# Designs tried in a protein design run: designed miniproteins, single chains, continued (3). Part 110

Each design is a single chain, and the fold is of that chain. pLDDT is the mean over its residues in the fold that is shown.

## One batch from the design tools (miniprotein)

Design m11822
Fold by ESMFold2-Fast:
Structure m11822 (fold): chain A 95 residues (1-95)
Amino acid sequence: MEKEEEEINQKFSEIELASDGEKQVILGQIFLTGFGLGIRAYEEGLPEEEVEKRIEEKAKEFSEKYNIPLEEAKTALEAGYYVGKRTMERIEELK
């Protein structure tokens, strides 16, 4: 993985480990939303600027809805996004 992706994934893991069970479930849902965005971005060829905008909008939405720090919601979305994108790249290589 790129250094930025590794840093985001590590930060997300640390946030999850420090969180109670309810917050872990919420962070998992946010991560899965990012994962879906990663798949769509790969399949549709979304520009980086469009992806960044969608992540920012969804991070604000989840932060307000669940009373989670914006930075934590954004980290969960970005971690999911990178995993989703890399999953699609690996599937392509196996065809």
Scores: mean pLDDT 81

Design m11823
Fold by ESMFold2-Fast:
Structure m11823 (fold): chain A 76 residues (1-76)
Amino acid sequence: SELTEKVEKALYERFGDPALRISVSEAASVVVDAGVPVTEEEVIAAISKKYGVKNPKEMVTVAQALDAIKSYLESL
């Protein structure tokens, strides 16, 4: 999907390392700022649901954020 490629590019250009730990809110902000047609709330919900995150200040890896967001976009 063009959208999943855009998400992957945005996260890797900003963070560089799939193993790097980032906050859920930072992942959401980067994806929305890159022009993916989702809200920060949708991205936060997608990551939180998949990885059991309880607040958006909690940390996930870049790879985990990417996986959750791609799964969400493919479900639309």
Scores: mean pLDDT 86

Design m11824
Fold by ESMFold2-Fast:
Structure m11824 (fold): chain A 83 residues (1-83)
Amino acid sequence: SQAEQAAYQVLDSEPDSATRNRTRTYLDTSSETSSLEDSLDALLDTLDKNLAMARVLNDHAMEQKLTRDRQVVQQMLDAVRQV
């Protein structure tokens, strides 16, 4: 769909290959019965919970990594919702 194409164009534009690969892996583990929008929304919720845990643990490296992952997922979700 055009929404899927727009979302994956955002992902492919991410300059950090590690962030791109992690985000693809997150989406690949999602339920096949979910829409891409629902999968991205659920992933944002999961990343927000993981970010809160990283902050509690003072894991600054994990917080930085998850913040970047969240930014990409949010941009993908925004792209889906604009189509």
Scores: mean pLDDT 82

Design m11825
Fold by ESMFold2-Fast:
Structure m11825 (fold): chain A 83 residues (1-83)
Amino acid sequence: MAEEAIRYAEEAIRAAKEGDNEKAAEYVKKAAEYLAKADPRNRDDYEAGAELAIRAAKEGDNEEVIRIGQGLRDAGRKVKEMQ
C-alpha cells in the first residue's frame, strides 16, 4: 500500500512535469487512496491534498501538482519506514 502510493506519487510528478495534467490528477488521486489505506489516521489530510492537486491540474498549475505529489511521495516513504 505505501509502496503503491510512492509509485503513483512519482508518476503524478512525472506527468505534471510533462504537462499531462489529466494523468497527473489521476495519479495523485491513486497515491492518496493508497496512502489513506496505509495510514488511515491521516486519511482526511491525504484526500484534501489530492483534491487541491486535482484542482491545480485543472487550472494548469503544474508547479502546485508537483509540490503536492512530492508531499504525498515523502509521506508514503515515512509510512513505509514505520511498517
Scores: mean pLDDT 84

Design m11826
Fold by ESMFold2-Fast:
Order: C-alpha cells, then structure tokens, then sequence
Structure m11826 (fold): chain A 109 residues (1-109)
C-alpha cells in the first residue's frame, strides 16, 4: 500500500538522521566530513530514484537506488575509521530499504 511504503521511507530517513547525529557526536571532523561527502554524492541518485518511482518506473527507481547504495558501499570500503565504516554500512542498508519502498510505490501507482 502507498501509505505503508511512505511510512517505510520516513522510518528509514529517521534512522539515517540518527546515524548521522551519533557519528557527529563520536567521530573526528575528518570522518564526519567523509560521511557528509558520501551522502552528498549519493543524494542525486536517490532523488532520481524517487522521481522514477513517482513516474511509475520501478526499473529506473531500482537502478538509481542501486547507484546510491554503490556510492555509499565504495565510501565504506575506502574508510579506515571503524565508526565511519559502521555508519556508512548502516546508511547503505537504509538506502536499500528506501529503494525497495520506492520500487514497491512505483508498482502500486
């Protein structure tokens, strides 16, 4: 259902915000800057996934969502700080959840 998928997206977004706050409280400024850079790089792909979902294009929503996840996983692989690596892993999982909800939303429209 549309309301159910929107609730999944909202919940995933809230968990991502919590991860960012935890990292900002506990990690070095360099680790926080790297985290923000990874999110900034992933954001255009997640927005394209949302636009594709609104158009009912489940395939394009999945493709763009997977690109956002790939950016976060690449940043995670390059990270040497274990707190940054854990935060990027959690955010990548939340972006996967958002992508699945966007795909389901596109299929329901």
Amino acid sequence: AIDEELARIEAAGARMAAVARELEATASPAAVAAFRAALDAARPHLLKAATAAEAGDAEAAREHGEKAVAILEAARAAATDPRLRAALGRVAAEVREITEALVALAEAL
Scores: mean pLDDT 90

Design m11827
Fold by ESMFold2-Fast:
Structure m11827 (fold): chain A 70 residues (1-70)
Amino acid sequence: SEEKLKIINEFMDKVTEIVKKARAEGKEDEALKAIQLAMDTIQRMIEDNLSVEELKKKAEETLKKVEEIA
């Protein structure tokens, strides 16, 4: 759905900003781990046919983990 795609795109944009900041700080290994976690999460979001509410929750929980890694 359009709403689900918007949530996934917003999640990707936020991850991209976090990764960019981590790389600027010389944290390339942490940036790579954050990318891997984000990619795995996006794949699950697409494959598991999650509801809009479940997608939002998964995006928020994963963003917190991405921030902690980076």
Scores: mean pLDDT 84

Design m11828
Fold by ESMFold2-Fast:
Parts: C-alpha cells; sequence; structure tokens
Structure m11828 (fold): chain A 65 residues (1-65)
C-alpha cells in the first residue's frame, strides 16, 4: 500500500537524520491519506522535518498512522 510505504519511508528518513527525504515522504503520505486527521498530522510531520525538528516530526508521523 502506498499509504504504508510512504509512512515507512518517512520514518526511516527521520531515523537517518534526512529531513528533506522525511518531509517529501510525509507530504506524500498526506496526499494518499483519505482520513482528514491523518492528512493534517502528516503535513505537520513534513513541516517539522523540513525545519529540522525530528522529535516533533516523529510524534506527528505516529499520529498520522
Amino acid sequence: SAFREYAAKAGRALAAGDGAAAERYARQHSDVSTDPAAREYALQAAEAAGAGDFEAAGRHLLKAL
């Protein structure tokens, strides 16, 4: 599933310290999500990852699942 694949890729990018990749995959996770709450949390994860706040990005990404 594209939904699970993008979330997994975002999580791996965060673990590797790759904020740009994490932002990209979190935005893709938002785009494929049909749940408005999951979409919003995925966008918040992308914004946090782009800003270098990996702790906030990880917390938001978990809520997007």
Scores: mean pLDDT 84

Design m11829
Fold by ESMFold2-Fast:
Order: sequence, then C-alpha cells, then structure tokens
Structure m11829 (fold): chain A 71 residues (1-71)
Amino acid sequence: DAFERGLAEARRLAEALAPYAPEAAAALRRAVELLARDPNSPEALAEAARAEALIATLPEEVRRAILEAAQ
C-alpha cells in the first residue's frame, strides 16, 4: 500500500501546512483528493506543483517547523 501511505503522508503534510501556508495546504489537499480518484490525474500534478512552489517561498524556520509537525 505504498500509494495509500503516500496519500496519508501528503494529508498529514497538508494539515501541518495549514497554519503557515493555507493556499499550499489547500493545493496539496486538492492534489491528494484528485490522486485518490485517479492516480494519473494531470490536475493533481498541477496542484502538487503549486503547493511545492508555495512551500519554497516560506522561510527556512517555517519549513523546518512544518516538517517537524508533519511527523
């Protein structure tokens, strides 16, 4: 269940993102929802890329806090 595990990890990351980057959290949550319905969803890839770009704009200390919270 590597796919299910990946979706669970992405959901946890989205929850950890929500207080710091609500748009990134929403994009990641949308990507997970789309992937759960269709693993080949191009819309899911676009939402995941949006979340990644938004996360990259966050300060290092915020990204560190998010990674710790997502564990």
Scores: mean pLDDT 79

Design m11830
Fold by ESMFold2-Fast:
Structure m11830 (fold): chain A 110 residues (1-110)
Amino acid sequence: EGVELAKEGRYDEALKKANELFNKGKLEEAAKTYKILAEKGNSEAANNLGTVLAILGKYKEAAKYFYLSAKLDNSVTSASTAYYLAKKSGASEKEIEEFKKLLDEAKKKA
């Protein structure tokens, strides 16, 4: 399981295992591993966690992880997805404004 690998600091093996779980439709198991890796600054894990959470209907949480991914890699796509999901999920005005500011900054760097 990917969680044990991530807790041991075996981040490349943990990411590979989480990706295998995601591809097999084991979304909740993949999400647990992606969360640990995203908290360690892995932008791919943050983006994939956002995708998993969106598939599971957890749009507010998904928006936060796409936002984290965008902060880590300056991705306009991740920032746009975060802003869209935050608005559609009824996130706070403060959170929506923070996500819009990140999107605007990502666009300036692209």
Scores: mean pLDDT 86

Design m11831
Fold by ESMFold2-Fast:
Structure m11831 (fold): chain A 100 residues (1-100)
Amino acid sequence: MILEERDEERRTEALGSSEELLRRARERVEELRRRGAAYAAALELETPEGESFRFAVGWSEEGEPLYVEAESRGDGEVSRDAAPVAATAERIRAELAARA
């Protein structure tokens, strides 16, 4: 659970739909997992309504992904729950749908 300080391309993207937001989150997590080692990164995604979701993701040395929702403050909880990307994405989608 090592935080990689990489905010070079940290930007909010206005996604046209929740489905696209989920896909972006999935690809980001997969890229980080494949590119990195045992570390975590924070992702910022913008909804079509202009809301920003801060998403934290990490993975163990054994390659098990760990997903955590982080608040806009930058503090989040790293749950050692190896929840699949789909489950985390569904949570984000449900949150957006509830607000829509």
Scores: mean pLDDT 45

Design m11832
Fold by ESMFold2-Fast:
Structure m11832 (fold): chain A 99 residues (1-99)
Amino acid sequence: SEALEKIREILKKLDENPNPKKEEIEEIRKKLEELSKKYNVEVKVFEFPSEKPLEEILKEVEEELKPLHEEKNMVYQTVLLYEENGKTVIEVAMLKAPP
């Protein structure tokens, strides 16, 4: 529950600022890295050209994550979507059942 509460806190910050600045994105990234160290959390980062349609990006991300979903040890997933350095970036944090 604590890991889920931390992830929800990060999402709440994004809801309060839907167009985060680079500094705010870096803060969110740091918090996700801290979660990965304290909890059984796997973080995947995907980068795409900013001109690529979101529908195609989401389809490719879903296909790449499919093997991890099929392992059936994932209990929660959060997604951060933002633009950085002319690219669309998707960070996926997956909370896995502890070993």
Scores: mean pLDDT 66

Design m11833
Fold by ESMFold2-Fast:
Structure m11833 (fold): chain A 73 residues (1-73)
Amino acid sequence: MEEVVKEVEADKERILQRAHELGLSPEAIAEIEAVLDKALEYAREGKVSQAASYLTAAHLLLVGHEVERELGE
């Protein structure tokens, strides 16, 4: 349980750092952070499968914002 929470916390830190390095808008970063916060909440509740699903969703949001920024330039 605790180990899963720590893994989600580490993934959250890495994803948010990546979003900042890519120069995503504050709105995009806030959206990704909200999804990561839900993943962390599910991990703390012992809902490991849902936590994993929300982590995946956060990764997909990051990729989506990268593509949108690239196409918008």
Scores: mean pLDDT 79

Design m11834
Fold by ESMFold2-Fast:
Structure m11834 (fold): chain A 78 residues (1-78)
Amino acid sequence: SMSINLLKQLAQEKPAVFPQIIELPEFPSEVAVLYDSISNSLLLLDKTTGQLIGRFSLDEPTPLTLKIAQAVLQQAAA
């Protein structure tokens, strides 16, 4: 996926832009997105509480994983 490859590139070249804050209807609140290079995954934390919401592998991306990646790229470009 183009979005996954662009997200990996962003995380490698500009790690300081993480965490990225995104809002998606699939989540009840704003989430902080971190990239974990060890597991090649996105970590999603509740922005307010810091509680882990989920871990999303970039090796086997689901439609939701792609939507998260697209939202992160859109926020990073703003």
Scores: mean pLDDT 84

Design m11835
Fold by ESMFold2-Fast:
Parts: C-alpha cells; structure tokens; sequence
Structure m11835 (fold): chain A 94 residues (1-94)
C-alpha cells in the first residue's frame, strides 16, 4: 500500500530522524510484518530506549568514534553510515 508506506516513511523521518533510504527499508519491513499504526507508536518508544542502550554498549565496548557518531547523529550522518543503520534496523525488526 503506497499511501500507507509514505506515511510510515514520513513518521520515521520526523520522529526518529531517519534518512529517506533507511526509512524506506524499515517501512517495507513493517508492512511485510503487518504492523499497525498503534503498534508503530510502541516501536518508536522502544527504538528510543534501545538507542540509549546501544550508545551505552558502544561506549563500554570501545566502539570506533565513527560508530558512536552514527548512534548520536543517526540520520544526520554524511550518508556513509546510512546503510549500516538500515542493516541494524532490519535485524531489530526481523
């Protein structure tokens, strides 16, 4: 459903600050999984909590500055990390 897909993409971009390419991949996964808009609200809250946990783990494990910057900047990264973020989101939703 193209119209529903577009709405999910817009929410991912505005509420989670995802770049368009990452938002498209996540939207396709959510549609395939049959996620409702109400369930989507819960996902956003969970994602925010998981982001904080991932940042703590990255710091504890001594992740590279580039990966830490990705976690902090998210969709604002210079595009080079967008594919990695999309992969991690796909794993989270799978």
Amino acid sequence: DAARRARIIQRLQTELQMPAASAELVADQMLAAGVDEAQFDAFIADYQAQRAQLLAQAQAQGWSQELIDLLLQGSRSGGGEAEKLAEEIEKLLA
Scores: mean pLDDT 63

Design m11836
Fold by ESMFold2-Fast:
Structure m11836 (fold): chain A 100 residues (1-100)
Amino acid sequence: SDEELVEEALKIFEEFRKKVAEALEKKDYKEAQKIAIETFEKLLEIYDKLKNEELRKIIIETSKKFADLLQDALEGKISVEEFVKEMDKLIEEFKKKVEE
């Protein structure tokens, strides 16, 4: 169901935030990029299975914002602490959007 797919996407976003934060703290930028690729492949699979067009849009927009934040962190435009804070905000926003 779309509800189960949304719950799976939320878990994927939460795991991404945790794993990428750990990699960035270690300055393992190669691992951070690998985690991102694997995460976005899983999210694309969920996107393809979703029946609701609005949920598909929410997932792709959230994924893009996550990718943009990671790029900013990798380029040194934001700190790891700022990255974590902004990721937590995006996860909260995702939760609110999928409840509506």
Scores: mean pLDDT 86

Design m11837
Fold by ESMFold2-Fast:
Structure m11837 (fold): chain A 74 residues (1-74)
Amino acid sequence: SSASFTAALQQLDLLEQQLQQAQSVEELKKIQRDVEVLDGVVHIMFATGVLSVNEEHELSERLRKIEAQIQEKL
């Protein structure tokens, strides 16, 4: 995997762990903001040719799953 793809996956893993441990609406809102930031970073990485189509697809699917889980808990 590319270094950028690996870094993005590691950040997603951390966000997923934080979501599993979140106990409050304030914690969920912080994770939601961090997900929005990462989504923007992934978009730029894809637009600048740093990510392949398959890498972007995998990251986007995982971001959408986290967003859905946050909305379900809010």
Scores: mean pLDDT 87

Design m11838
Fold by ESMFold2-Fast:
Structure m11838 (fold): chain A 75 residues (1-75)
Amino acid sequence: LPTPEAVELMRKGVEYRALGEKAFEAKDYDTAISYYEKAIEYYQKAVEVSPSPATEAGLKRAKELLDKAKAAKAA
């Protein structure tokens, strides 16, 4: 079972990821990058507290979204 701390960290990661996705859809890539970096911070803390396929997948996905936002900004 995930710890309450890991659940809260994952919740914040999902929240910031969603804000980043909304900014990306608006083509506000600087804001999307900022939110994805915050999502990565929370997912990374979740992995440190509770290493699992779910926490690791969340971190990996947030990093992939950050890379896409940086690439879109550079284009």
Scores: mean pLDDT 85

Design m11839
Fold by ESMFold2-Fast:
Structure m11839 (fold): chain A 80 residues (1-80)
Amino acid sequence: GELERRRELEERRRQLEEQIEELLRKIDELERQREKDVEEARKISEELAEQVRQQYDEEIERLRRQAVELAGELVRLDRE
């Protein structure tokens, strides 16, 4: 029935919101870790610092894209 469908929709919304929140927390952690690791690497060499930064930037960008995709899915559910 409509009540069952609404409960399934609300449960899916909660799951998406939790996944987005988890991704955002992971991004924040990676950004903090990037700043620390880049600073430490820079003490050794500028080239190493650039390599470390690039690796973190690629992972952070991937997670940001995943968060945007999930946010888009959440918006689609709100239209139902």
Scores: mean pLDDT 86

Design m11840
Fold by ESMFold2-Fast:
Structure m11840 (fold): chain A 75 residues (1-75)
Amino acid sequence: DLEELRRLLEEMLKLLREGVSDEELAEFISKQLNEPAETILERLRWERETLNLDKEKLLERYEAALRRIEEGRLL
């Protein structure tokens, strides 16, 4: 559901703005997606190492994704 995806992105964005650790973010995503937190944490670490994505770049990406979903809903 697009509404569930929007809600998930809003919560992830809020957590990133609050400066939570990657471990806390992984636990949150784990609960929402019913996937192991270790798997999510491993993916987050891989992205940071391989793609050189810092917290600011992740925040910008999630903000852009949320804005696109909101704009799509308004049209």
Scores: mean pLDDT 70

Design m11841
Fold by ESMFold2-Fast:
Structure m11841 (fold): chain A 92 residues (1-92)
Amino acid sequence: SALLEEAERLAREAEELIKKLEEQFKEAFEAVRKGKPEDATSLPKEAAALIAEAFRLRAEAFQAALAGDDETALRLGVEANRKLVEGLKLAL
């Protein structure tokens, strides 16, 4: 339950930060989502790298969930959201 509570808290924090920054950095976020953080020129390099790592970990979490490994999926999802929050805070 503690891990699920942390996952929910980090997901909400990430959503609020994305909502705040999305209009200003929409093209940069799209570049990072497509695996091209080098094209995210409006974001600090460290922020773009952390957000790219977050999307990579989210993809791995999704594959773990498809394989029925819910524990690994949740753990990777939490780590992804931690990286996402860190990267988004650097963009502020």
Scores: mean pLDDT 77

Design m11842
Fold by ESMFold2-Fast:
Structure m11842 (fold): chain A 61 residues (1-61)
Amino acid sequence: KIEEVAEEIHKETGIPLEEARRIALLYFSGRISEEELEEILIKTYGEEVAKKTLEILRKYK
């Protein structure tokens, strides 16, 4: 569920909940590749946060 994923991202990475929700929606929409999402996350939040966020997203796939 999008809210569960967003809450875990927020808790584990410190990304604001609204942004985490948008990230989860984008990932599960299928409108962006995982590779492109990773690039955006690295540029916005840095490599460590990006990696953790993707680990969480993959758990719910």
Scores: mean pLDDT 85

Design m11843
Fold by ESMFold2-Fast:
Structure m11843 (fold): chain A 71 residues (1-71)
Amino acid sequence: DEKRELARRGREVRDLPSLEEAIKVAEEYSERGYEIVAFTKDGTIVYATPEKHMKVFRPVDNGLELIGEWE
């Protein structure tokens, strides 16, 4: 389960109001050297590594779909 895998890897923040806020939170924690998973209220997931590698996932019926990635 990719959603559970991502939540297990780092710090978790939930119920963020927008994708923009989730990206901002993930970037802030990544800059501090943390791996983080940020969730929006609609279920969009932003994952960040400590190296500022960002991945955005959208929940779909059978898992997660990668919709954005940047460094």
Scores: mean pLDDT 74

Design m11844
Fold by ESMFold2-Fast:
Structure m11844 (fold): chain A 84 residues (1-84)
Amino acid sequence: SLKQDIEDFKRLSEELAKKLLELGAPEKDVEEFLKKMLEEADKALQAYEQGNEKEAKELLHQASVSATGQVLLLIGDILDKELA
């Protein structure tokens, strides 16, 4: 269900944040990433609870795209430190 997908997104974001910290990503950047992902997921959940399933699905899609971009930037920072 869409509600389950939103809850799964929150759980995966928390698990990903833990792995990024293990890989040496800066704690502040990981905290900002997690906060933003949880805020975007909460917006999707609110739209779902208001009966706006189309909006909730679009918000979840946008959150997933945003998460992917931010993770790539964090991984890039880790790799730059290894290559320097």
Scores: mean pLDDT 84

Design m11845
Fold by ESMFold2-Fast:
Structure m11845 (fold): chain A 67 residues (1-67)
Amino acid sequence: SLELVKLKMLEDYLDSLGKETFSREEAIELLTDILGLDPEKVREALDSKGKETFTKEEVLEIARELL
């Protein structure tokens, strides 16, 4: 499915960055750029988690929720 393709692209890209954690703003930009989602919707989803930073796994979980 298109959603699975987008998730794989995001996962591969995140793995290539060599970063362990991302700020909320970094995660918003990553999800918006790769998935083509509304930045406001992405921000709302991230803010619902009550965290200031996110791991790669958490960013992928949020992506799955939004797709």
Scores: mean pLDDT 80

Design m11846
Fold by ESMFold2-Fast:
Structure m11846 (fold): chain A 67 residues (1-67)
Amino acid sequence: MTDEEIKEKIEKLMKEYGLTKEELLRRLRGALAAYDSGDPILQRLAEKETGLTKEELRKAIEILESE
């Protein structure tokens, strides 16, 4: 997924779910922590809930924080 595709997905998620940038960041950071936990159940849940791989999640967080 390109950085532009990630940015578009971020904007759609905020708009669709009525999330602020800070609320979305909190969710994405939680998902990244789940990937880093080493728990395969938490890793699968993070991927299913966000639709993003660990690398795409890192990019999404970076894009949001760069504002």
Scores: mean pLDDT 76

Design m11847
Fold by ESMFold2-Fast:
Structure m11847 (fold): chain A 64 residues (1-64)
Amino acid sequence: SGLEELQKIADETIERMKKAKSKEERVKVFLEGAKRMQDLADKYNIPDSVLAQILQDLGDRVAE
């Protein structure tokens, strides 16, 4: 399903962010992941509210 694929990209992005050695690398990984998730959400007509919640949770991890 589209939501399952979206969650897979989110999980991949989190793992890539954990391996980043700098805040700059984490931000880059987050932005690349966010773009992939937006493209997928558009393809599967996933509501903006669902995508926004996932992106907010990922953004909080960047601020760490």
Scores: mean pLDDT 80

Design m11848
Fold by ESMFold2-Fast:
Structure m11848 (fold): chain A 66 residues (1-66)
Amino acid sequence: SLEKEVEEAMRLIQLGVAKVGAKNLGVSLQEFLDLDVEKVLSTGDLARAQRVRARNEEILALAERL
């Protein structure tokens, strides 16, 4: 559906940004995304950390399909 296509396009943009970030730090995409989760966990916001983990799982699944 168009709604799913828009959501997938947004995830592709997020994947592209994460890949650039990972390359700039010299780490894998997985390591870069894990660092983002750790930063959120350090704030004590567990609900936000769970949402970031869910988003990252979608980004990783998309990367594996490409």
Scores: mean pLDDT 84

Design m11849
Fold by ESMFold2-Fast:
Structure m11849 (fold): chain A 92 residues (1-92)
Amino acid sequence: MKAEEEEKERKKKELEELILEVLRLQQELAEKLKSLDKEKQEEFLEKNKEKLEKADKLLEEVAEMLREGKEDYEGMKEKLKEVIKILKEILK
């Protein structure tokens, strides 16, 4: 039964690593946007609007799951991996 807490801690660490990767990619995106003039920023955001909206929805779902104290770590990890994929596609 004490092994159950160790398994939970491991799953939390895996989730934390994915959250840190999302934060790094969001920081890279923010820096890229700041390097562009206003006109190019608007073009970039318009071009990537659907991808950004999808990523935002997935992040909102994960935030709500965490706020509700849900322990569906696998579901949250899958959503975060999709966000990472979207952000990497936007940044290429």
Scores: mean pLDDT 83

Design m11850
Fold by ESMFold2-Fast:
Structure m11850 (fold): chain A 82 residues (1-82)
Amino acid sequence: DEVIEEVIRTLREMARRARELGLEELAGGFETGAGTIEYAKKKGVDSLKITIDVLRQVAELAARLDEELAERAREALEKAEE
């Protein structure tokens, strides 16, 4: 539970950073990802599996747009997979 809450917070911080960099598509991706994970947790579904799936998708998007945010997304994914 704390790991999932940490990922939600991290995705929202990454969305803020993406907006500061003018990367609106990436910011939207991170916000949507965070919302999806938060909703899954609230509904009592397998939020860890959803967290990993979301992190994979946003890491792929970030890899095409910004190396710093791609690195941060991959680190979050690696931590969630532990």
Scores: mean pLDDT 82

Design m11851
Fold by ESMFold2-Fast:
Structure m11851 (fold): chain A 100 residues (1-100)
Amino acid sequence: SKEFEEALRELAEHIGAALKLIVDDPSAPEKVKELAKEAIEEARNNPGAFNAAVLKGYEAYEAGKAPSPDTLKLAEALIKAVEEGDPSVIIKVAEEIIKK
């Protein structure tokens, strides 16, 4: 449905913004930043990229060592969203970080 497509687009935008926070974080490990950049590009090029972006976020978290508290909180939210199939926690955490 159009509503589902719009929801996926909004979700991809929130995930993209959240992943950009990882990319822009000077304390995030380089491997984590690289995986976050890949996830952003996949989300941009694929209308159904939500799952791909979330999976890349999970990979970025696993590759990382001692990221900033905001980056770590975001990575935890990405992992939880993948495991539960519920993107709401990513959106909420991303919005809280962006509004700081």
Scores: mean pLDDT 59

Design m11852
Fold by ESMFold2-Fast:
Structure m11852 (fold): chain A 86 residues (1-86)
Amino acid sequence: HMEEKEIEFEAPEPGLYRVTAKVEKDGIVTVELRDENGEILGRSTALAKKGEEVTALVRVPRPGKYTVKVINENGGKIKDLKVEPV
C-alpha cells in the first residue's frame, strides 16, 4: 500500500525550493507542490532506494503558504521530510 507524508511551509520569496526525504522501501516516489487552495503547482517522480535521501526541486511562484506531499507507491515510511530554499 502507498505511504504518504505532507508538510506545510511558508515561502518568504519566490524561487526554487529543495524537498528532501528518506524512504524505508525501494520504489517510485512522487513529490507534489500545492498552494494554499490545494492547486497542484508542480509534480515530479523519482526512483527511491531504501535508506537513501531523495531530492526534488519545486518552484514557488509567489511568497505564501504551500504544502509538499511525498508519496511512496511501494509503501514504507517516509521520514526526514524537509523543504529548504536553494
Scores: mean pLDDT 81

Design m11853
Fold by ESMFold2-Fast:
Structure m11853 (fold): chain A 65 residues (1-65)
Amino acid sequence: DREKLIELGRKRREAAEEVADRYIAEGRAVSADELAEETSRLSGLPPTPIRDVSDLEKELKLLEK
């Protein structure tokens, strides 16, 4: 269901932003892999399989539509 995928994507993005902000506040660099892992832990959602930029763009488009 696209609507559920969009909502999950939005929730995951918000969690990712919170984790990134936390890492920045702690003065540490964060890799995309570390961000995805911590976002998964924080949100309780499985990590999205992102193989390349096209997969990321697809997930962002689901959030918009």
Scores: mean pLDDT 63

Design m11854
Fold by ESMFold2-Fast:
Structure m11854 (fold): chain A 117 residues (1-117)
Amino acid sequence: SLEQKRNIRALRYLKNQVDLAEKDFLALIERGKAEGLPVEELKQRVIEALESFRKQLIELGKKYNLPEDLIKEIEKLFDEAIQRVKNAKSYEEIEKVVRDTFKKIKDLLDKRIAEEA
């Protein structure tokens, strides 16, 4: 249907935004490491970026009338990521949280795309 095609396009657009954001987050971590930022300062920057991107992604979800359950699942993944970053002790642990979280979000979006098709 036209609605299914619209929903698939919206989900693919969100997935593209997630892919772009993952690259930006990994670049942020690499810059912090290269500049010798203390782990605690990098954690603060990553948490700020996660909160900002969470807000952006939720607003896009609302704009495209995505299901409330999907929006809540995305929010939960960001909340989990923020807590994991707070507990991280190294650059490597921060990077792992970012990679794991963005993979989970992309997998969630891929599952929803498959359900619409």
Scores: mean pLDDT 90

Design m11855
Fold by ESMFold2-Fast:
Structure m11855 (fold): chain A 69 residues (1-69)
Amino acid sequence: SNIEKLKEEIEKLRKEFDALMKELQDKYGPVIRKRRAEREKQLADLQAEMDRVIKEIENYIKEIENLLK
């Protein structure tokens, strides 16, 4: 029947789509992981820079407070 043929074509297309998705994950998965690791490193570096600047500002405020006493 035409319905049985459509079912077979749908199942074939589903398998082809699954294979394409697996190929996409294989090709782009490592690139995404590498970029994620690079971004996390950049965020950690920026956080360390912010922490340093905050510490410098805190020290500067303390110096001004000491001068005003």
Scores: mean pLDDT 81

Design m11856
Fold by ESMFold2-Fast:
Structure m11856 (fold): chain A 76 residues (1-76)
Amino acid sequence: MSEEEQEEFIRRYLEENGLDLSRLPFYVNVARVYRLDRAEIRELIELDEEVRKAIAAGDYKSAVELNEKLRELLLR
C-alpha cells in the first residue's frame, strides 16, 4: 500500500466511524514507519481509541493492557 493510499484509507476510516480527525497525522506517521497494511491500520485505530477511552475513564490498568497490545501490533 502506498503512503497516499494509507493516508486516504485512514482519513476515510476516521470519517466513516465518526472518529477524531485531529489524530490523522499520528496514525499516518505510525502506519508509514511500521509499514502497516489495512487490517493493521484498523487494529491500530481501534486500540488507540480504546486506550484513550480508558485513560479518560481513569482505568489505567486497561490503558496499560491495551497499550501493550498496540506495542505488540507495531513490533509484529
Scores: mean pLDDT 83

